# Designs tried in a protein design run: designed miniproteins, single chains. Part 71

Each design is a single chain, and the fold is of that chain. pLDDT is the mean over its residues in the fold that is shown.

## One batch from the design tools (miniprotein)

Design m2622
Fold by ESMFold2-Fast:
Structure m2622 (fold): chain A 92 residues (1-92)
Amino acid sequence: MKEEIIKKVKEVMDLLDELAAQETDPAKRRELLAIGIALSIVVTAYLAGLVSKEDAIRFIDEAAERIRQLLGSAADPVVKKLEELKKLIEKD
């Protein structure tokens, strides 16, 4: 489970980096990158036992909502990966 969670976080971060590279608005680009960094920190803290499962899931849900607000339908691939990450954490 831990290895699959780490792999899924990398998939989400790679998609966010790709979307940020295509984004022309500097403020949106910065926010996409910031969400990716925060996700990595929160999931790493969860795996280290410093953040509860409930708090990690809440962060993932909030990140997905914010990415949809920033990108609309272009967020769909990232939101799908975030939903997959959430399911992995729920099973852990």
Scores: mean pLDDT 87

Design m2623
Fold by ESMFold2-Fast:
Structure m2623 (fold): chain A 57 residues (1-57)
Amino acid sequence: MSVEEYIKELEEDIKHAKEVLKKTTDPVVKKIIEHEIKLLEARLEYIKKTGKIPPEP
């Protein structure tokens, strides 16, 4: 898997999560989705700065 391909997948995941967040009414679920979006955005920033895919948790 290329770094560019991984970036594209992350951007798509973030977009999808934001769409789900807009449709979510449960405040607990909203908090979980917001946290997931922040983690995905942090991964994207790491790749843009280092050019490397971060290790899986």
Scores: mean pLDDT 79

Design m2624
Fold by ESMFold2-Fast:
Structure m2624 (fold): chain A 60 residues (1-60)
Amino acid sequence: SAADREFERMLESLRAALAAAGLSEEEIERILAEVRAFYERTRDLEEFEREALRALLRAA
């Protein structure tokens, strides 16, 4: 999706910024993995809420 492509571009920008700040490769990968996991959880929650709303509207 467009959101997923935008997110990947944001991660690359974040990687560059963390490297410029002097963080180690290991620290950078840890941070990026945490950000990705948060994004995936947020996306899954939005999909769940959207489906729940559709189900509610079908019941009305």
Scores: mean pLDDT 77

Design m2625
Fold by ESMFold2-Fast:
Structure m2625 (fold): chain A 60 residues (1-60)
Amino acid sequence: AEEVKKLVMKAAKAALDGDNETAERYTQEAVRKAQELGDPELAENVKKAYETAKAFAEES
């Protein structure tokens, strides 16, 4: 769980910095780890967080 949160934070920061490639990599890794933990709700929350951060960066 802790590792997934760290990856989500790194992905969000990369997206806000305009580094979409790095943000996508961290997001995919976070989703994978959440699925390995057997937490599909966490995987869905990771996807939603990334979409929100990406939209915010594109508009800001």
Scores: mean pLDDT 74

Design m2626
Fold by ESMFold2-Fast:
Structure m2626 (fold): chain A 60 residues (1-60)
Amino acid sequence: DLRKKIEELRKRREEIRRERDRRLAATDNPLLREHIEREAERELKKLDEEIKKLEKKLKE
């Protein structure tokens, strides 16, 4: 249960990173790059926090 949840969150994190990288590869505009990075960072931070909590629970 817990391990499966962690795997799902890690997969979602990878998907967000891939989308971020694709968008960044398509533009050299600093302002747009900042926007893309900020959005991705916010979402990744939430996922990372959840993963860390679940990992701690798994290890207890």
Scores: mean pLDDT 82

Design m2627
Fold by ESMFold2-Fast:
Structure m2627 (fold): chain A 81 residues (1-81)
Amino acid sequence: SLKEELKKKYQERVERTRDFLRRIQALEAEMRANGKSEKEILDEIQKLIDEAYKNGELDESTYNALKSVIEIRKKKIEEKK
């Protein structure tokens, strides 16, 4: 789900973000195993991305790109009839 969307969107940066995407996938899988909603999972992934940027693990362009995908995914989940 989220991993596939991120991989497709940022495939040109795969060498740079692959390890971080694996970390995101591990967190997503753990939270799903614990019965968390998609919204809760995306909120925690956003925190992980924000902390990685704060710690200098992600450059600004990668951070902005990942944050954008998370925001788009959150918006789709919040769509109500």
Scores: mean pLDDT 76

Design m2628
Fold by ESMFold2-Fast:
Formats: C-alpha cells, sequence, structure tokens
Structure m2628 (fold): chain A 78 residues (1-78)
C-alpha cells in the first residue's frame, strides 16, 4: 500500500540521519537505500492506480521535506 511505503521511506530517512550524525556512513547509506527502494515501490503502485496519486504526492512531499531538513542538519554538523 502506498501509504505504508511512504511511511517506511520516512522512517528510513530518519534512521539514515541518525546514523550519519553518529558518523556511521555504512548504516546511513543502507538506510538511505531502503528509503529509495520504498519510494520506488510507492511510485510503481501509483503509476498503476492513479487514485493513489494524491497519497503518494502528499507522502513524498513530507519525505522530501524531512530529507532536505536532515541533510542540512548533517551538513551543518560536518
Amino acid sequence: MVEELVEKARRAVEEATRAALAGDDEAARAALGEALEAARRAYELAEKDPSLRPLLERGLEEVDRLAEEQADRVRAAA
């Protein structure tokens, strides 16, 4: 389900941020990979069912906003 995949991506971005702030680049890359895979699957579902598009757009906007905010935080900590 798109909403579940979006939530999985959001959690994975949070995990990637925590790992990056802790200096664990390997764990951060693994978590980011999980976030990207979840987003890709959500996109595939929305492509097949246009009624899921508003859920995907809202969820990905939140994930993107979080990712940008966390990337800025990691950049500032470096």
Scores: mean pLDDT 76

Design m2629
Fold by ESMFold2-Fast:
Structure m2629 (fold): chain A 66 residues (1-66)
Amino acid sequence: MTVLTARGASAEGVTAAALLLIGDGAEVRVDLGEPVVITAEGASEEGARQAEEAARAGGAEVELRH
């Protein structure tokens, strides 16, 4: 299970991160709070890193946990 916590995330960054995780075959849940929490089950390590990078590109402070 991958948990991506993004503070100050843009809608575009969150959407890109979620779509990357879905494309990686993960089951994704997004909690639109502050911070935004994206939970993914079945994500690869590579897919999780790509999602983290996409969220950070939107200006967010991002923490990745598994």
Scores: mean pLDDT 81

Design m2630
Fold by ESMFold2-Fast:
Structure m2630 (fold): chain A 68 residues (1-68)
Amino acid sequence: SAAALAKKIENLQRRADELLAEAQRLTAQALEYENAGDKSKAEELRERAQKLLEEAQKLVEEIRRLLA
């Protein structure tokens, strides 16, 4: 049904938004660690943020396919 499809899209969008917010938080923390001289921790956090951005992009592509 159209209602079920709309709810699925809403849930996927919410999950994508959560992943984006977490990636932004990790990126901000990485900058703090880099400014403190902990380049290793900063790199670890940036790698984690990049993986979350990739996961969010996959959810966005799923939404696009459902709307096709």
Scores: mean pLDDT 90

Design m2631
Fold by ESMFold2-Fast:
Structure m2631 (fold): chain A 92 residues (1-92)
Amino acid sequence: AGEAVLAEVDDLLRELEEIKEELKKMIESGDKNVLRLIALELRAIGLQLDLRRLLEKAVKEGLISEEEAAERLRRADELFEEIKKLYKELLK
């Protein structure tokens, strides 16, 4: 049961990594498509919220440990901060 929750969380983390890579490619190519930037930012915010809710619920229901949740939240926060930095760079 807990393994299934962690697998779903790891899939959400993978989607955040994909957004990060897409933003990096936009910087490298000089592609400043504003609509795409807005879409990627909104998707990243949504993924972070979904990931947090999933982990909080799983801890509350006793499916995973607080340490397992904290580790995934730390990784998500680090990825989201990197995404925000890349997004700000593209808005210059």
Scores: mean pLDDT 84

Design m2632
Fold by ESMFold2-Fast:
Structure m2632 (fold): chain A 57 residues (1-57)
Amino acid sequence: SAEAVEEAIKMVEELVKQGKLEQESADRMIELIKSGKIDPEVFIQGQKDREAALAKH
């Protein structure tokens, strides 16, 4: 959905701001999300799972 695409893009931009992702990689990921090659819901869930795992330490 368009809402999931927008949320996924915001998460990618947040990762760049946190220094966890380089801008070039972020631009590529945003392109893949917009083109539908990356499922935005799968991307969002993967990032939430990763943050939850890191928060347990």
Scores: mean pLDDT 79

Design m2633
Fold by ESMFold2-Fast:
Structure m2633 (fold): chain A 68 residues (1-68)
Amino acid sequence: MLSRVRLNEVSRLAADALRAMGPPIEEYLRNRDTNPEKAEEAKRELDKISKERVAEIRKAEAEEKARE
């Protein structure tokens, strides 16, 4: 049972967010020395994903707190 390891919906969303941000981070790191323009694009993409995922996590946190 997942309850035995205390699987939290917030933790799952956070893990999914980190997974989604992985490729933009890698693209930024790969291009920062070689192509600054692509590095800036990767930064913008990372910021967009971060904002969207943080909003989802915040909503889940608020719902958990409301139930407590």
Scores: mean pLDDT 70

Design m2634
Fold by ESMFold2-Fast:
Structure m2634 (fold): chain A 55 residues (1-55)
Amino acid sequence: EELKKIVERMHEAHDRIVAGENVDEAIKELQELGKEFDKYTGPGGRAAARAIAAA
């Protein structure tokens, strides 16, 4: 349940970065969401968040 909300917000932040809207704020949101994601998914989730941030 909470994981789904985190993933949806990560997707929205990524879309904003791609669109060039408030990119700096969207990156900060992604970093925070990635940390939250790790709490619920463990190492695999953190690796995924790092891959998204690197893209």
Scores: mean pLDDT 71

Design m2635
Fold by ESMFold2-Fast:
Structure m2635 (fold): chain A 68 residues (1-68)
Amino acid sequence: MTPQQQVDQLRQQLLQAIADQDDDAYFALVVQMVELGGTLSPEQQQQLGRVSAELERLWQERRAELAS
């Protein structure tokens, strides 16, 4: 599996965890994404960072709505 394929799989799994409101799955997948990032090129790290930031924003927005 290439790093790009791993990023794509993690993104899909994170989107599913957000949809399912599965905190445990979300945090486990975030840890995997951070670990993967340490092995990537600078360009791939920037791309991963953009994906991670977008997913984190969606997660925080979802939790804020539910906390209200």
Scores: mean pLDDT 75

Design m2636
Fold by ESMFold2-Fast:
Structure m2636 (fold): chain A 80 residues (1-80)
Amino acid sequence: HMEEALKLVEEGRKAYENKDYQKAAELFTKAGDLFEKSGNYELAAAYYRMAADAYQKSGNTDKAVEYRKRAEELEKKAKE
């Protein structure tokens, strides 16, 4: 449900503000997964980009690259 995704986004933003980038990345990833399942590819891409930024700041470069690519794929899908 969309309400669940919005709660994860709020928790992710709080984690990010507290500089808990690993937790923020995990929460933004879960929110992106829910938006993708609901067919909202624009929001899914946005939260995967936020997850990628948080993974990069946590030093997890591999996951940052993975989620940036996933966001790019969904951005293309949203425009078609």
Scores: mean pLDDT 86

Design m2637
Fold by ESMFold2-Fast:
Structure m2637 (fold): chain A 69 residues (1-69)
Amino acid sequence: GEEVLRKTEEAIDALLAGDTEKALELAKESGDEEVYKLIKEAAEALRAGDFETAVKKAAEALRRAREIA
C-alpha cells in the first residue's frame, strides 16, 4: 500500500534525474511486480530517447501504486 506508492514516487524522481539504475532499485524495493515492470519499461524507453513512452509508463506505474495504496 503506502510503501509501494512512496517507492514508486521515489523511482519516478530518479527517472526524472536520469538515474535509471536507482529508479529500478527503488521500484524493486516497492515489492509490486507490476510497478517494477512499468518502471523498467519507462527506464528502457528513456534510454532509447522515447520520452513519450517513458512518461506514459511512469504514469501507469503511479496509477497502479495509487490503486493499491
Scores: mean pLDDT 85

Design m2639
Fold by ESMFold2-Fast:
Structure m2639 (fold): chain A 72 residues (1-72)
Amino acid sequence: DEVIEIGEKIRDETTEEAKKLGDEYAENAKATMETTIISMRNESPEQAEENLLKAAKTTLDMNKRQAEKRKA
């Protein structure tokens, strides 16, 4: 399934970036991306990739903002 393959690659890349902020952010990013992949399973590969990349960017931006606030 091309959508699952695309999603797993984006999940892994997003999780690795979030891990730089801390293990808790990596766990959050992985869970969020896995849920998004399931939601996109019936979409075309092109549409799924676009939606997954947008979700990855939003997840990383939110995690970065939370990490910055916690540093105060």
Scores: mean pLDDT 80

Design m2640
Fold by ESMFold2-Fast:
Structure m2640 (fold): chain A 81 residues (1-81)
Amino acid sequence: KNKLLAEFVKKSNEALDKSGATPQQVAKHVGLILRVVGALEDGDDDEVRRASEEIIKMLEELGASKKDLEEIRELADKLVK
């Protein structure tokens, strides 16, 4: 759990950093990460999936590589029970 979440956050932040995101986009990303954390604490697998997909879509729109998106998606899938 903790290792998977830490790796998901790390990979997501690395992809965001490579994209040259604005402060507003960084703030949105932080909010989405907090939604993933809250959903994991609540055991809400559907909300983990929704928030993770919003992160992936945001990163895709910012031009993240297919490889980075695949790694982040795999980690998101592993976060779900």
Scores: mean pLDDT 82

Design m2641
Fold by ESMFold2-Fast:
Structure m2641 (fold): chain A 76 residues (1-76)
Amino acid sequence: MKLSEEEAKEMIEKLDEIAKKEIASLKNEEAKEYLAKAAEHYKKAIEALAKGDEEKAKEHYKKAQEYGEKAAAIEA
């Protein structure tokens, strides 16, 4: 699945807005940091996918998943 550059840009803008709001609502500083890292890697994965770099997109998606799981474990 490939995204257009326009679609990727819109997704990144929305994701950045959502991530900032979610991070601001958290109480735990470590969870905030992991969620911020997860969001950054999701944005990079979307950018790579729009560029057709599926390998780089997979790498960033994996990192986003790892950081998201760390944030969730702290908030659980």
Scores: mean pLDDT 79

Design m2642
Fold by ESMFold2-Fast:
Structure m2642 (fold): chain A 90 residues (1-90)
Amino acid sequence: SMEYLKKAEEYLKRAEEALKQGNYEEAIEYARKAAMYALKASETREGILKAIGAVLRVIGAELDAELTGNWEEAAKEAIKAAREAIEAAK
């Protein structure tokens, strides 16, 4: 769905803006939403699997941040994962 892809791209942009402002937890949450909308936009097996992988990577990054306190690195990884999911959904 083009609507879901558009929402994924909008949430990715919000994640990047939150990262720039140092709002790392918010950036991770927006990246998660972007990856989930990329999953909903995906119509191919490859796109679906990449989007699922991206959601799991965002969850893993958030868990690592809670354990290590490295929220900036977690936010960067979450955004990267979401971007890859969106690309695969196109």
Scores: mean pLDDT 87

Design m2643
Fold by ESMFold2-Fast:
Structure m2643 (fold): chain A 76 residues (1-76)
Amino acid sequence: AVDELAERIRRAAEEGKELDLSELSEAERRYLEAAEEAGRLAREAAANRPSEEEDRALEERLRPEVEELLAEVEAE
């Protein structure tokens, strides 16, 4: 499940251990890449100090792509 994957990533980061990407499915890897990209865009938006409305619009723009990747990972 996606929640299980996210928890695994968080735990590995907290422990300073490498996540074994070779054990991830193709959909799981795409989800991680999309999540990292979304985080990067959100950070860039925050650096430009957008309004809460603009920040929410950015999240809404990225949400469909994240939902599609989530569906692919959940199907596995």
Scores: mean pLDDT 66

Design m2644
Fold by ESMFold2-Fast:
Structure m2644 (fold): chain A 67 residues (1-67)
Amino acid sequence: RREAEELRRQLEEWERRLREEVDRRTEEAAKISPELGERLRRELTEELERLRRLAEESLRRWLESLE
């Protein structure tokens, strides 16, 4: 079960890093054009959420298999 914890930790760290990068990029784009920033944020967040769901589902399935 330690493996599940490691996977969870990696997922959390990956999400954190990704979110920070999205925030940085979006903020920079917003500085140039607020419209561009908003568009970027929308698209990025949508993709982030998709990735997150995929990872979460994968982790959940793996965890359930262990139990």
Scores: mean pLDDT 75

Design m2645
Fold by ESMFold2-Fast:
Structure m2645 (fold): chain A 63 residues (1-63)
Amino acid sequence: ELKKKIENLKKKKQELDDKVAEMGRITREATERILQLEKEGKPVDEIASLAEEAQRRLDEIRR
């Protein structure tokens, strides 16, 4: 039983590390894309839609 508990803790740590890595990637990609759209003079609605989608993805992962 102790060995199984240790294995479960390792799996939970890996899952947490994976979530943190994914949240970081989403944040970086969304930020770079928003900055690029602003430089290109894209409509505010398009930029807002991209930001909202990124925020929704972060909220789902953070659960």
Scores: mean pLDDT 80

Design m2647
Fold by ESMFold2-Fast:
Structure m2647 (fold): chain A 75 residues (1-75)
Amino acid sequence: MPLPTETELRILELLSERPMTAAEIAKALGISQSTASRHLRRLEAAGLVERDPETGEYRVTEGGRLYLERLRAAA
């Protein structure tokens, strides 16, 4: 599996707590909204997150949750 970047891993960890918009993730990580949106698109393409079109919030998919659990088990 392609490994996420450090930033993408932090995004997955944040989204495992609750759904967040790209702007909320950008604030939480101290990055630009455009940078957060780029990482979120990569994670969505990998099937690890999905976007709610009504709210604009992203959430971790079942695959993303299992991916985080596997990374924690391997550490």
Scores: mean pLDDT 79

Design m2648
Fold by ESMFold2-Fast:
Structure m2648 (fold): chain A 63 residues (1-63)
Amino acid sequence: MKEEAREDVRKYLAQKGKTLLTDEEIDELARYLAEKYGISFEEARKIVREVQKELLKEEMEKQ
């Protein structure tokens, strides 16, 4: 389920200590997600970018 992929993105961003990834980091994470969840690389990249936006919004709401 793509919710599991989203959870992995949130965990990865937390471990990195930042909410914005470089293009290289996005591509690395997208490859990981595509392999693990059987989704396309482009779909995985989209998930990474959407989760980044959601996390930024959630951080703003907590502050």
Scores: mean pLDDT 76

Design m2649
Fold by ESMFold2-Fast:
Structure m2649 (fold): chain A 57 residues (1-57)
Amino acid sequence: AKKILEVAEKYAPKLSPEVAEEVRNLAEEISKKKLSKEAEEEAAKGLEERLKEVLAE
């Protein structure tokens, strides 16, 4: 399973419907790329950090 899709699903219920859709679409597009394991983990970590900042505001 792609870690970035797991991050998107974890945070989507806490976001507005419009932002949740954008996050899911972004995660799906990244999941379609043939990234290295390290690049995928960094992308997932970056998304989670961004979503934590958005929710803290």
Scores: mean pLDDT 76

Design m2650
Fold by ESMFold2-Fast:
Structure m2650 (fold): chain A 115 residues (1-115)
Amino acid sequence: IEEAEELFKKGDYEKAIEIYEKILKESTDPVEIARALLALGKLYFSLGKYEEALPLYEEALRLLEEHLGREHPEVEEALEELAKLYEKMGKFEEAEEVRARLYEIGMRLIERGIA
């Protein structure tokens, strides 16, 4: 994972994609799979491939919510990325719905003393 992150930072996107795709194929850990999906989605987002990034973010969010709970900091991170993606795609109503949920999760995390 660290090697893939370094490749992404250097702009070696094809090698970073190969490492993330290998994690998706070989991992049985849903949270590790979700993190790889999120990273791959961020990579497509950086390339301007928003339509390709969308299903990756949605699947990552689904797995994180199922395994960490809907009010977890990693879920909040995935929602923030999804909101930014909807904004780039011109889907402003969907972006507003995601940001409203982010606000509620953030308030709940503060109440719980987590963030």
Scores: mean pLDDT 80

Design m2651
Fold by ESMFold2-Fast:
Structure m2651 (fold): chain A 72 residues (1-72)
Amino acid sequence: SEEIEKEIKELEKEIEELEREIERLKKELAELKKEGSEEARKKALELDIELGVKEVELGVNKVVIERLKKKL
């Protein structure tokens, strides 16, 4: 159905945005690890948690798209 196709397209856009955010966080984490200060280590822990949350959200959205595609 056209409605399911539209929902898939919206979720695909959300996945693209999440993938960009994940890439940015990975780059920031790499930079903080090079810095090596205690403040940088604290920021790295906070970003690692944020990265983990976004990776789980990405996984969930991919599962939702797979399930929606099976209904087509």
Scores: mean pLDDT 86

Design m2652
Fold by ESMFold2-Fast:
Structure m2652 (fold): chain A 69 residues (1-69)
Amino acid sequence: MELSLELLEKLFEELKKIIEENKSEEEREKALKEFKELLDEILSKVGTPELEKLFKKMIEELEKIYKEK
């Protein structure tokens, strides 16, 4: 079973909201870490150059939001 890109995009948007709205640094860090681990696992099993580039952009955007708070 492969996770849909559309589902991943939805998870990404939900995670952005969690990072932006959550006042707890611990919860934000945990959410970001879990998402990175999920992406790494997917890339290790079904990684393509296109998917790797997309995931890198997602992580960079989340890290930017995290650091700006």
Scores: mean pLDDT 71

Design m2653
Fold by ESMFold2-Fast:
Structure m2653 (fold): chain A 62 residues (1-62)
Amino acid sequence: AGAAAREEAERRRKTLENALEALKKQIEEVKKQIEEGDTSKEKEKKALEIAKKNIEETIERG
């Protein structure tokens, strides 16, 4: 039981770290769209940056 709980916690932490990497790539893609002239994507970029910070905070607290 204890070992399984530790493994689950580690897997969840790695999942959050992988989600951070995915968000970084999403932000980069949105930046490219903005560079192509779609300024409406600025809002989406800001939302993705907030999501990234939220996940980082979750990792720190979890």
Scores: mean pLDDT 79

Design m2655
Fold by ESMFold2-Fast:
Structure m2655 (fold): chain A 66 residues (1-66)
Amino acid sequence: MEKEELLELAKKVGPGASDEAIERLVEAALNSDPDEEKALRELKELLESLLENLKKYQKKLEEAAK
């Protein structure tokens, strides 16, 4: 379940990225850190931060288009 949540977050950050590429990124992060819970937490925080920045950028674009 947690891995699926990370995949969904990564997809929202990079909708043009392939599902395989996103899955490999998650697996690489988990394999690089012996503490899987820590690796998942850090990756989730990073993806959430990126998503917030993308929402900010989208809002500015919408204001410029009006």
Scores: mean pLDDT 69

Design m2656
Fold by ESMFold2-Fast:
Structure m2656 (fold): chain A 81 residues (1-81)
Amino acid sequence: MDKLKEAKELNEKGKELFKEGKYEEAKKLYEKALDILRSLEEPDKELLAETLENLGKVYKKLGKETEAYIAFDNAKKLKEL
């Protein structure tokens, strides 16, 4: 599906931006990927969990502790399903 491919590409670009220290830009790409993945009829749980975990890492770098906790908790719950 084109949407799943777009979400995967956004997640990969977000990882590269994160490595470059561009945390706000990485956040925007991960949030867009997350929106796409959540809109799918059959969401890819592994990619969704990975995206949430990466978003949690971004929130932690930005000092957003509550948002980081929520993202990591949601990712953990998806991996347990």
Scores: mean pLDDT 84

Design m2657
Fold by ESMFold2-Fast:
Structure m2657 (fold): chain A 97 residues (1-97)
Amino acid sequence: MKEYIEKIVKEDPNNADAYLLLGQIYLDEGDYEKAIEYFEKAISLDPNNADAYLLLGEAYYKMGDYEKAVEYFKKAIQLDPSNERAKKLLEEAEKKL
């Protein structure tokens, strides 16, 4: 899966969905720095993607950067106010500050 998606981004470097999927794969593998890199790339291509901000916040939370996690969870909620997952993660991150 990962190698196939990496090939897609090489052939189409503007595919925001492929970067989002790569970020999720690296997040699941525990490579938070690489996950952040790909989520930031996805956001640069599609800045209104609430899911990308949610996942970026989760990556920062796992790295212990709670201030950035709070920032990105708030952005995800601003773009999608119905996202209960983002609201719960925001409360958890704020408790760490």
Scores: mean pLDDT 84

Design m2658
Fold by ESMFold2-Fast:
Structure m2658 (fold): chain A 97 residues (1-97)
Amino acid sequence: ELEKLVEESRKRIREWQEEEYAKWDPEKFDRLVELVKKRLAGEKLSPEEIEEAIQLFIDAVLKAPHVLDEVAERLGISTTELNRILDELIREYVKLK
């Protein structure tokens, strides 16, 4: 009985996450994951890629902030670590202007 309730709760959480993700463009999600993955791999992002990543983060924060948790999960990092990467990208972008 308890195991059934736990499984049902997990299913509802997954369904909710999928529904929330659907409110934000899947191509934007994949692109944000790609850009952060490049950064995690130690690749140098172009100024255009940094600007794109910042714009995608801002769009996600305003329209679908829960999507940032899924981006972090997809990359195997914490949401706190993802936010640290955003801060680093913003600082780099400011220096390029």
Scores: mean pLDDT 76

